# Designed miniproteins, single chains, continued (3), part 57

Each design is a single chain, and the fold is of that chain. pLDDT is the mean over its residues in the fold that is shown.

## One batch from the design tools (miniprotein)

Design m9970
Fold by ESMFold2-Fast:
Structure m9970 (fold): chain A 139 residues (1-139)
Amino acid sequence: MDIIEKSMDKLIERLVKEFREALRQKAEELGHELSDETLAEIEKVFREFLRKVGKVLLENIDSPVEELAKKVREVMEEAAQRLLEIADKAGFPRELKLFILHLLGSGAVAIGLYFMLSDEKLLAIERVFREILEEELKK
C-alpha cells in the first residue's frame, strides 16, 4: 500500500517539523537552552512514534475499540519513556517534559483524524494519552 504510506510520510514530516518548532518556542519561553542535537534526537523519536501509530491504526482499522486502544497505549508508553529519558539527560524543566508528552498525544490524534477514525476510537486515543499524562503528573 505504497500510496497510503507515502501520503502518511508527508503528514508525519509536517507534524514533526511543527512539533520541533513548538518545542523550541516552549523551551525559549521557559529560558531553557535547547541544543540542535537534543532537538534532532526528539524529532527522531516523534517520527518513529507517528509511523508506529499509523501502522497500528492501519492494521487495526476494523478492530474493536478496546484492542485498538491497548495497541496505541503500548506504542505511546514506549515513546513517552524514550522522550522523558532524553529530557532528563538534557535537564528539561518539568513544564517542558509535560509539553513534549502533550505533543505526543496531539500527534496520535492527528494521525487518527487522517485515517478518519470514528469519534469513539478518537476518544479512546485521547483517553490513553490523558492516562499517561496523569500518571506523569502524579510523580
Scores: mean pLDDT 84

Design m9971
Fold by ESMFold2-Fast:
Structure m9971 (fold): chain A 82 residues (1-82)
Amino acid sequence: SELLEKAKEHRELAREYNERANKIREEGKKESERVKKELSPEEAEKKSKEITRETVLEEAEETMKAILHISSALAYENEAKK
């Protein structure tokens, strides 16, 4: 079924976006830890908060794309039911 194949493609895209979200989260953690080692405590706190805010927003964007693809997959799967 073309509808079931489209559903599968959307589920695979959702997985890829979730993997991107995970990578963003891990990279943000590493960057936050790096600035804590390299900057003064006051500067590290400020920069770490900025990195965390940016990381959360970027992670949320990729997660939202994953959710939209899951929603599309569910719609195609539901349409394919006879």
Scores: mean pLDDT 88

Design m9972
Fold by ESMFold2-Fast:
Structure m9972 (fold): chain A 80 residues (1-80)
Amino acid sequence: MSDEEKAAIYLVAGRLLEVAADVERDIFGDLPGAIQAYRDAIEAYEKAIEYAKDNPELRSIAEQHLEEVRKRLAELEAEA
């Protein structure tokens, strides 16, 4: 598996974890669960950035999602 393929897989994993965190927050009201899922999404996006070192488009997408998830996590932790 290439680094680009690994980056794409981690980007998809991060997106799924981000959706799971949003569902925990908005549908179930499980703030601890949402916080953990956002943390897992952050780790996945950081891995995507690591593997996307030679793919600037994938790296940019992963960096944008990472920034947004970090912002949402910080907002939840401030209200917890």
Scores: mean pLDDT 86

Design m9973
Fold by ESMFold2-Fast:
Structure m9973 (fold): chain A 72 residues (1-72)
Amino acid sequence: MEPLSPVERRVLELLLANPEGLTAKEIAERLGVSQETVGRALNNLARRGLVERDEKTGRIVIADEEKARAAL
């Protein structure tokens, strides 16, 4: 697999620590980056099957915890 960027890695670590999920805004605020930067990282992580959006809550969650941990 292609290696994760520093932002993608931090987003993934943050979501693993928050299994209830986070919004893109919360991720941006916690990491000190723009929501645009988070959106790009989330799109790349979703394409890899690592994260998904809970459509009921709008929160972003880990899609596959074992795969996410292996990517770090």
Scores: mean pLDDT 82

Design m9974
Fold by ESMFold2-Fast:
Structure m9974 (fold): chain A 105 residues (1-105)
Amino acid sequence: SEAEKILEEAKKEVDDFLESLKGKITREQLFLQTQVLLAKILPKVESLGEEAALRFIAYVVYKLGELVDAPKSVIDLAKKIYEGEEEPDREKLERIVTTVLVFAT
């Protein structure tokens, strides 16, 4: 579907962006640049609905968490939310996001 294409393109843009920064950027710069990318991409994904937006946020948190060596429990939970093994709960995602951001600073 068109919605699936938009979501896959958004995920690929995140993957390509994070890959382009490996070995070339400080942790602080990675955090700031990721925020800029999310400001660009998130509105497009939000147009697909709240569940898609929450799952996309979980995907970004999962990928960023691995790059900043965040706690395994947080990375695993973000991945489960993204893959649909755990329901996308806003409060749960906000807590995971906050944890990953602390490790990204």
Scores: mean pLDDT 76

Design m9975
Fold by ESMFold2-Fast:
Structure m9975 (fold): chain A 92 residues (1-92)
Amino acid sequence: MEDEIKKIKEEMEKKSKELVEKYRPLNAQSDAKLAALRAAGVERPPPDTPFSELPPELQAIREETVRFIADSLIEIGELLDKYLEALKKLKE
C-alpha cells in the first residue's frame, strides 16, 4: 500500500533536483547575458517599465525565464496528478 506512494515521492524528489540543476545554468546564462548587455552600453530600464517598452534583448531574457517556469510547473503538475490518483486508490 505505501510502496506506490513512496515511489511517487521519490520521483517528485528526483524531478525537483533535476529542475534545480536545469535552472542553475539558465540563471547563470541570464546573468551573463545581462552583464554583456551592460558592458555593451545597454542601460538598465526603470523597474516599472512595461514589457513592450523593454529592449528586445531584455524581453528575450524574460521570455526564456517565464517559459522555463511554465514548463517546470507543467512537469510538477503531472507528478501531483499521479500522486492524487495514488491517494484515491488508497481510499478505495
Scores: mean pLDDT 75

Design m9976
Fold by ESMFold2-Fast:
Structure m9976 (fold): chain A 95 residues (1-95)
Amino acid sequence: SRGLLISLIESVIGIAKIYFPDNKELIELLEKARDLLKAGVVPSREQVEEIKRLLDEFIKKLEEEAKTAPFHKQVALMLEIGIIRAALEELERLA
């Protein structure tokens, strides 16, 4: 499921660019991980743990955004959080 992980990371990059375009650290790390995976290289455990930490922080920021958002935006934010959680689960499966 490397292809699934790549697609999920690309989706998370898109979400990050919409909500927190100034979070260059997260975006650059995700783009680096995507590029490594596309090249057939598994990111290091240290890189995976840093990405997981930043994605957990990203989920918390989106949950805070959802608290004051109108209903239609809350639904979109919950779906986007679901995509980020799916990416975390696929990252955990890297042996």
Scores: mean pLDDT 84

Design m9977
Fold by ESMFold2-Fast:
Structure m9977 (fold): chain A 89 residues (1-89)
Amino acid sequence: SALKQKIVDLLIATKDAGLLAMLSALGVVGNVSREGLLSIGVPQEVVDEVMASREKLPVGAAATLGPETGKLVVNEDELSFQAMEGLEP
């Protein structure tokens, strides 16, 4: 999936849960879990840093990411692809 690969590339570059919170607010991702991020190809060291940065998010932003368990949801709609193009680092 091109969208999943773009998420992986952005997380490797940024290591920032704030990016995931923004994508969740835009409806691009949901149920952001450690296992889910690993399942789409994010390296474990990057997942560790992203999950650590999640603890620093405001409660509302952290809540949009969902539980730290379960399967990652990625909405592969055209609007999600457009949102990802706008988020070039």
Scores: mean pLDDT 73

Design m9978
Fold by ESMFold2-Fast:
Structure m9978 (fold): chain A 71 residues (1-71)
Amino acid sequence: NREKAEQVLKEAEKMGMKFSEEERKEIIELIQRLLAAQEKQKEAAKQGREAYEKTVAELQPLVEELRELSA
């Protein structure tokens, strides 16, 4: 959800982080992907350990990319 992604970005800005308009766009897209991956991870947790571990591996690079954009 774009609105949720924008809200997360607003919280980051309150913490003293400043982003250009282009960076904001990239971060919003990344947050949306991260939120989608988190929902997938929750669903996989219901299906068992193997499915959960697979979604963790998929989520890891998204978290790292978001961290790099905020650095």
Scores: mean pLDDT 72

Design m9979
Fold by ESMFold2-Fast:
Structure m9979 (fold): chain A 71 residues (1-71)
Amino acid sequence: MKTKTLTKTAKAGETVEIRVPNDGSTVTAEVVGGKALAPPAVYRSGDGSEYVVTAIASKEDDLTVKVTSTS
């Protein structure tokens, strides 16, 4: 089992999108900085080849989202 972590920051009021390959890993998302307008959404791309994580930053602070992929 191996865990890979990606972190991406969006500016206040911006949307963050993180795409990770669907290689059989379990993908989870967490807000680690700032505030999102809603919890991060995790879904599969239309062709199933990727997981897509989206979140919208509040207008007050930059938003940092952490995506963890575990295989």
Scores: mean pLDDT 80

Design m9980
Fold by ESMFold2-Fast:
Structure m9980 (fold): chain A 78 residues (1-78)
Amino acid sequence: AVEAQTAAALARVDQLWAETLRQIEGASLEEATRLAQQLLQQIADLIAAAPSEEVRAALMRKLLEVSAELGRVLGELA
């Protein structure tokens, strides 16, 4: 079902975000920026592979949320 696919996709982004935050902890701004770019690319790949418009839209909303959070985290390191 679309709902299950959406939940799984969002859970994957949450997992990637949590892993990225752990890697950024103690990293330099340069390293954190590379990790941020890697995360954004991974989310973009999930959007490109989305099986439906509903999953794609949910992932795009999540990308905006993650991008905003990431900007705050990187700003704190600068």
Scores: mean pLDDT 86

Design m9981
Fold by ESMFold2-Fast:
Structure m9981 (fold): chain A 67 residues (1-67)
Amino acid sequence: VEELVKSIEEQTGHEVEEVLRVTQSGDTLWVTAIAKAPGSDTSHLVTYKVDAKTGEVLDVTVGPALP
């Protein structure tokens, strides 16, 4: 999980505060996390689509801002 978080942060520039869920479907990891954009104090619920073999972030879905 820590290596996965680091890979996501390096690729997206996001600060991952908390990983809520990791689901694997074949060679795809779906990571749901609380994250901030670079230089932002606003936390969002974010879902990352990650290649399980390479750790490459394939897609990023930014959800609602957290209060």
Scores: mean pLDDT 80

Design m9982
Fold by ESMFold2-Fast:
Structure m9982 (fold): chain A 97 residues (1-97)
Amino acid sequence: VEMPDATEEVEKEALERLEKEKERVEKEMEKELPKLEKELKSLKSQEEIEKWQREQLEKLHAEAQEEIAAGADPAEVYIRAVARQEVLMEKVEELLA
């Protein structure tokens, strides 16, 4: 029996969960936006911006690994980390535009 509907249902649930996490993260980042804007404005070159972005991603990865080590559900940590990364990158693009 082919199960294309089951795959689509799983993807739909994952997307809905990601959207809810992105909304939560965006609300949290509203408080940090002034700090983020100041940090980005202090960067003088594309190379410095890329280095800063890499450091932010490395920090998110380290925090995710710490949460998993503390006994958190890896799937929930992964969705949370992806949501944080996507919201952060979106805000960086908005501030640099």
Scores: mean pLDDT 73

Design m9983
Fold by ESMFold2-Fast:
Structure m9983 (fold): chain A 92 residues (1-92)
Amino acid sequence: MAEAEQLVQELRARHPQGVAAMERVVGRDNLLAMAKAHPEATRLAVEMVGREPPERQAENLPRALRSTGGAVPEGREAMEAGRRRALESLAR
């Protein structure tokens, strides 16, 4: 929907590297589907990836998507579980 496209454009303006990295890994259509299903999870994933230097985006993008991607269909519960898993990975 138009709102998902607007979100991706806003994220591209604020975190262009994060959006580019996500499009490279999941593809444009899947990124739009994620933004449509759960915009906040998509925003957090892009922001997380966008804050990393480009070299680390290749390493951290799969982890960020795994930790927050599960939130896309399930909303808040999956997003909280994704954050918990990410923190566990960082603690090790």
Scores: mean pLDDT 63

Design m9984
Fold by ESMFold2-Fast:
Structure m9984 (fold): chain A 73 residues (1-73)
Amino acid sequence: DAARAAALAEAARLGAEGRLEEVEKAIKEMRELGVPEEFIREVREWAERGARLGAEGVSPEEARALAAAELAA
């Protein structure tokens, strides 16, 4: 689903920016709304991938684009 792919790509962008606290806040809200733990795990994994890319000097925008491309494949 394009919406799911967009959400996971956004998690990668936030990770690359070092905004993992915002990701954890979003996860807390998702749990309160009954979002499946499977999807929450994916959000964390993509945020961690983004954080690694950011540590290697990849911009948040590029990290999001790379995640979106992988999720679309």
Scores: mean pLDDT 83

Design m9985
Fold by ESMFold2-Fast:
Structure m9985 (fold): chain A 90 residues (1-90)
Amino acid sequence: AAARQAAGRQRREEADKLGEENTQKSIDELDKFIEEAYERAKKNLDNPEEVEKIFQEAEDYARGFGSKVRDYALKKIEEMRKKVEEEIKK
């Protein structure tokens, strides 16, 4: 377990060495933001208009990032949106 965690950190350090440190930090920031948006959307399942607004705000935030990070975030937002839409349709 500890040896695998050390190897995982080493792979992350090698990715950072390839100049992707800022990309990884941006992904972590966006992941947190998207998760917070998803939790807010789940609290507003009775208001589909508010859910749409929450995801639109998340998409607008993601569009402020570089193309690689933006594309990752927009895909994750779309997946979260689909999960919430399935809950609303029930």
Scores: mean pLDDT 72

Design m9986
Fold by ESMFold2-Fast:
Structure m9986 (fold): chain A 65 residues (1-65)
Amino acid sequence: DIEKQVEKLREGTEKLTEVLPVEVARALGLRELDEAAASIPDPEKAAELRRKGTEALEEVARRAE
């Protein structure tokens, strides 16, 4: 479920912004997103996860400023 993966990524990255600089937390979130998307054999579903995950990480970064 892509929506659950995106929410997990958002929550994890949000917690990281409490203990790490926002840019470091965002970089770690992007790495986790890339690894998760790479595990999906359907390229269209992988692209959807990357798109929604990137949007969620950008939202977390803006809120942490």
Scores: mean pLDDT 81

Design m9987
Fold by ESMFold2-Fast:
Structure m9987 (fold): chain A 87 residues (1-87)
Amino acid sequence: TKELADRAIATIEKDTKQLVEMAKKTGDEKAIKAAEEFEKVAKEEIERIREVAETGSREETEEAIREATGRLQEEAKKLLKVLEEAK
């Protein structure tokens, strides 16, 4: 359970770092701000996954990871739209 959560968290952190770095490279204020908002949501989802993994079952942890992935995918769509507009 904890190992599953740690792996998911590592993936979210890596993806978030890549998106933030990409936004900073554009030099576009809107893109940077959108990346900061994405990073905030990612941190909130990471905290939730950690909390569920500490007290919950493996199934509850897997469900929390699925919910986090879905939410982050929707937020990533918003960020990617801003990044495309910054080109």
Scores: mean pLDDT 82

Design m9988
Fold by ESMFold2-Fast:
Structure m9988 (fold): chain A 69 residues (1-69)
Amino acid sequence: SSQQLRQQAQEYIDKGEKAVKEGDVEKAREYSLKASDLIEQLESSDPQAAQELQKRLGEVVQKIDELSG
């Protein structure tokens, strides 16, 4: 189960990064929220993986903020 959560979170982070490259702020926000929810679920079973994914998600969120400014 933790493996599935990790893979899904990675997938949404990748989709968020792609949306940022395309300038699609709303889609990037949507994928970031989905990734955040999965990372929160992952914290109980795999806190190290959750921390690593949270760092990647933070980079996507920063880029969204730059596009929204």
Scores: mean pLDDT 86

Design m9989
Fold by ESMFold2-Fast:
Structure m9989 (fold): chain A 66 residues (1-66)
Amino acid sequence: MSPSEAGREAARLLVEEGGLSEENANKAATAAILAGLGGMSREQAVATMVSLGASEEVAERAVEIA
């Protein structure tokens, strides 16, 4: 899966199951992609997504997609 496809899938999960706005879901998906690419730790990405309104469970699933 390309990073852009993974980002769209993570953003969709964050909207549909996380209840985030599209803007916050895109920010959260970017954090998940950065974790997948080694640009930040999984822990930092999950914390960022939770700060944007996602549950830890949804945030961890978004990182796994990325």
Scores: mean pLDDT 79

Design m9990
Fold by ESMFold2-Fast:
Structure m9990 (fold): chain A 60 residues (1-60)
Amino acid sequence: SSAVEKGARAAAELPPEGAAAASGGGAISDNGDQVKAARAGLSGDREATIAAIKEAHAAG
């Protein structure tokens, strides 16, 4: 269902209201860059999230 996929993608790009509170799960390690990019988004810093995504995108 394209409509659901589009909505899910948009929601995944945008942190929910209170994104800083959404970081409650906090201490994941072992993954590396993917977790780092996700945590930057959850901290509510849009610039940091974009920078991390651009770095990952440039690498792959």
Scores: mean pLDDT 54

Design m9991
Fold by ESMFold2-Fast:
Structure m9991 (fold): chain A 115 residues (1-115)
Amino acid sequence: MLKITVPKITTDDEAIDTIVGIVLTGMEEILKIDEKYKNSPDEAAKTLQIMDVNVAMTGALQKIMAQLKVSPDLQKEFFKKLNEAKINYYKTKNVAAFKTQVKKIVSDTLKENKA
């Protein structure tokens, strides 16, 4: 099981960099699992390993959101937008575009949380 250590977050820049790092690491692990199982008929094993990575990522992100006191409604919108970004990255493999999209999602969430 992938273990992600969540640091103490004190600034918006730290939150952005930490969340981007976690999401990139998680997506890299998902792509490695996809490559590992590309010629395998074992869809169940592949699905379970991808789920383990997603659970680890989501848990780490929820801990950060709790530190920042992000409301449940803003967390829900954040994860919805993040899933859209992850799907796009899986199709395009464009790391630069993915980083830009995730930074915008985090920045927008933090701005709404202060409103």
Scores: mean pLDDT 83

Design m9992
Fold by ESMFold2-Fast:
Structure m9992 (fold): chain A 101 residues (1-101)
Amino acid sequence: MTELEEAKKAYELLKKYLSDEEVAEVEAIVADAEALLALVEEQLARLGGPAEEQERALAEARALIAAAAESETMRNALKAWLLASRLDEEKRKKVQEEFEK
């Protein structure tokens, strides 16, 4: 399997455990680079730590978001990651079992 095929498989499996509304919200966030960046900034602020480390992590996030604009593989991987973050532990385990088949 290519990395793109694996990312698409993960995304399609995750969609089965979430509502159409939740899926549409994730797709809108991934299409909006500013919304994605704001989400990363919020999570970094919540984690705390030295300002220098936070600035470095934010710069890396900006580079990854820019790469996602040009890569279908990266976009599908980001969508899968965001959908997975919305699942409870039980549903997340079921998705992992189905992905490994």
Scores: mean pLDDT 70

Design m9993
Fold by ESMFold2-Fast:
Structure m9993 (fold): chain A 65 residues (1-65)
Amino acid sequence: MKKEKLEKINSVPREGAVGVIEKTEEGYRISIYLGDEKVADLGISKDFESAELAAAVAAGRFEVK
């Protein structure tokens, strides 16, 4: 049964969240921030494309540090 929600709202997992990709010696660390608070750690991806996809899926947007 469908819920009474706007589709555009449901497409955003968490409003205000941003994925942060940080290049490390082990690969690309992916963290999710809500404002200045780190709310999730998705681990380290060996390549940037995988890190970018994970961050985009989790937060809808990302930045590289």
Scores: mean pLDDT 69

Design m9994
Fold by ESMFold2-Fast:
Parts: structure tokens; C-alpha cells; sequence
Structure m9994 (fold): chain A 70 residues (1-70)
């Protein structure tokens, strides 16, 4: 695919993953939880999850995940 298509896929993957983590964390902790995903580049995505007053950030390789899916 094109670089633009890869970036869009990475952003969608990061968003879905962040939202899933936020839902799971809220269910487990009972604290207000927010998840955000963002493409940092064509092959990297950043996931931010806030649980109550604490914020956690992780980077995910999009290339390996996309290759496994397609």
C-alpha cells in the first residue's frame, strides 16, 4: 500500500487497541478510564491510557501487526 494508507491503518489499529484497553481497565479498576491512539509514523503508533489520575503510554509497531492481518 501507499504510505498514506499505511499511516491510516496504523491510526485505526492504535485507536481500536486504546479503546479496548480503556474498556478493560475501567471494568477491572472501576476508575474513570480514557484511551487514545495515534499514528506517530508510517510504522509506529502511540497508545495512551489514563486510569483515574495516572497516564500510561506505550508504542506499538504497526508493521508487524498489519503483516499478520494482511
Amino acid sequence: GTAAANAAAAEEYARRFAEGLARAAEKETGLPTEGRGEAVGADSARVTVRIGEREYVAEISASTALAALG
Scores: mean pLDDT 71

Design m9995
Fold by ESMFold2-Fast:
Structure m9995 (fold): chain A 59 residues (1-59)
Amino acid sequence: KEELLQKRKELGEEIGKLIRESGEAYLSGENFQEINEKNTKKIDELAEKAKDLLEKAKK
């Protein structure tokens, strides 16, 4: 169960990194739409994984 809490923390850090990367792409104007679409999809996937880990940790 401690490993599940650590994985949740790692997912949060990964989501933060993707948000930051999209912001940098916005400022540079280089491939922003493609990067933002890819990162948004990844963030949604990671958020669902974090929700699943929370449910598993509740046992």
Scores: mean pLDDT 76

Design m9996
Fold by ESMFold2-Fast:
Structure m9996 (fold): chain A 96 residues (1-96)
Amino acid sequence: SLEELKERLIELLKEMAEALKKKLEGKLSEEEIEELLKRANELLEEIEKDPRAPELLRALAEHLVATLYNIKNGKMSDEEIKEELEILKAQIELLS
C-alpha cells in the first residue's frame, strides 16, 4: 500500500542517518552500504510502479540511492556527509 511505501521510506531514511553517523566515525562497513543500497533500489522500484505514489516519495528515494552510490564510491567529504545528515533529519520530520 501507499502507507507501507511511506513507512518503508521513513525507516530507510532513519537507517541512512545512522549510517552517515557511522561513516563520520569511520565505522560504516561496505556490507552495510550495499545492503542499504539494495533496499533503497527495491523501494524505488516499488514506488515507481505505483501510479498513486506522490512525486515527493520517488524524489526522496532517488536522492537516497544517489547518496549511497556517492558514499560507496568515496565521492563525499565529511563536510558534505554532515550537511546530508541534517537534510535527512529534516526529511524524516517532514514525512513523519
Scores: mean pLDDT 86

Design m9997
Fold by ESMFold2-Fast:
Structure m9997 (fold): chain A 60 residues (1-60)
Amino acid sequence: MELTPEQRERAREMARKIAEGATSRDEALVRIAKYVKENIDKLTPAEIAEIGREALRLVE
């Protein structure tokens, strides 16, 4: 998936915030789902995928 440099940096910043509050992979998934639900009209599928990948990487 093609992200602009700005979209990638924003996704990584959001992933970091999500991961900071999560103590497990399952908790990270719940936080990702909540963020996506709250921002579904503002996020592209590519941005959602990047946020998920980066947040899970940071929690592991």
Scores: mean pLDDT 77

Design m9998
Fold by ESMFold2-Fast:
Structure m9998 (fold): chain A 63 residues (1-63)
Amino acid sequence: SEREELEKRRQKILEEFFANEPESLVEARREEEEAVARGDLEKEIEYAVKFLHEAVKALLELK
């Protein structure tokens, strides 16, 4: 279906993005995963926000 095709395209774009992910984004993701593993919901949210901030910065710096 059209929806399934679009979801597959989205996954490929994400895979390509993360394959060339900046170190700052990798670090932010690691911090979020560690917070989740600890069950620290407050820190999980905090680090998720940090990840989004770093992702936006990386996207804006792409040329």
Scores: mean pLDDT 69

Design m9999
Fold by ESMFold2-Fast:
Structure m9999 (fold): chain A 100 residues (1-100)
Amino acid sequence: KREELLRKAAEQARELAEYAERVSKEMEEKGNKEAADALQRVSDAARGAAVAAEAGNVELAIEMVKLAIETLRKHKESIPKDYYEELKKKLEEVLKLLEE
């Protein structure tokens, strides 16, 4: 069951990275450079979490998800609320899978 949860965490983290990258590009097109840069960092961290989880490195995967959450939190006011809430929810879901 732990191997199944790690696979799900990796899949969700990869989907989250793709979502954050798409939102980052949208923010860049709208001239919101701070949100674009922050969301690209969230995407990079989520992708790192997926790679770590796929390698069975749960500790590193958790650290990468926490880094993504911290990055998102620091730039909360620059990121549209709907995107912020969705990303926060998805990151917390990935973290829960990794900690179970």
Scores: mean pLDDT 87

Design m10000
Fold by ESMFold2-Fast:
Structure m10000 (fold): chain A 72 residues (1-72)
Amino acid sequence: AAIAAIEAVVEPDGDGSRVTTRALDADGNVLATFTERVPLPAEELVREIVEAARAAGYVVEVEGNTVRIARP
């Protein structure tokens, strides 16, 4: 199935962040889940994700520590 949305949950983890990313299809089924550590503070990482996704033409919604990225 094609990816319709991506959700990224960004949590502080020491000097960096832990990011859990879920790729979702149009029906809300999880196609993939990926967790990684990124050596950026959570606030900076959220800002970079939002800026990159908007620059790529996606619709971005932010709720707390969760960034949702979807096609317009």
Scores: mean pLDDT 83

Design m10001
Fold by ESMFold2-Fast:
Structure m10001 (fold): chain A 97 residues (1-97)
Amino acid sequence: MAERAAEALREAVEEAIERLRELVAEGADPFEAGAAEVAIAVLLVVALKLIEEGRPVEALREAAEELERLAEASEGEVKEVLRELAERLRRIAEEVE
């Protein structure tokens, strides 16, 4: 289950980062999108470490909670990407229980 959680998390993060890059190409604020990308990357590293330590559900739920807080500070389509990623991480957490 831990390997499956880590794989699903990496895939979800890769899709979110790709979406943020597409939004910048379409005229979104590169500073806001860049800040979101950095925050997502940091959350990924922390969550992967917790998954490796046998805490996948905790890792995914804590990452989702942080993403929702970042979304509250964000606007427009960047906010939507952060919220969608948070929702996806919560679903992955349910699947690994």
Scores: mean pLDDT 84

Design m10002
Fold by ESMFold2-Fast:
Structure m10002 (fold): chain A 94 residues (1-94)
Amino acid sequence: MELFEKIKEAYERGDLEAVLEAAQKFIDDGGDLNKKDEEGNTILHYVVEVLARAGQLDLAREALEFFKERGADLSIKNKEGKTAEDILREAEAA
């Protein structure tokens, strides 16, 4: 079972609850928070994007801090040149 793939699938469907549940399990199982997929996204990119899309901007900020405290590298850019913080800032500016 690949939890990262489940997070990505849930994100593509816009299923916020499924993204958060799979992300929590990935963290609990000791998954590599800095692992990038084919798009250059980490799990944090998907969590922040889905929360920001849902208008949960405060929860997206809390997710950034939660992941940072657990060793996530917030400077990782995806293939679009965006960090998870860039995704949140774009949503806040909309």
Scores: mean pLDDT 81

Design m10003
Fold by ESMFold2-Fast:
Structure m10003 (fold): chain A 95 residues (1-95)
Amino acid sequence: SSLDQAVEMARMLLEESKRLLEIAKEAYKRYKESKDPIERAADKGTIGGNLGRIGDNLFQLQGLVQQYPDNEELRSIYEEVKKIYDEVEELYKEV
């Protein structure tokens, strides 16, 4: 069904957002440990790029929640990706 496809898409967006968070955390760690301005710029770029991609995922999930407002799994996934977005945004503010 279209709902089943929406749920599968939401699960994929959640898993991608989790991977992007872990990559951003590793980039943040390297940024804090590095004295090389080129490496620091690259790691800041990684965090910013991942924040943007998670933001796109969150926007897509918002659309799915609006289309299926009674689906608890879609709402739960949206809320989890929103927390991931907020965590990466805090990392990006520190670089």
Scores: mean pLDDT 93

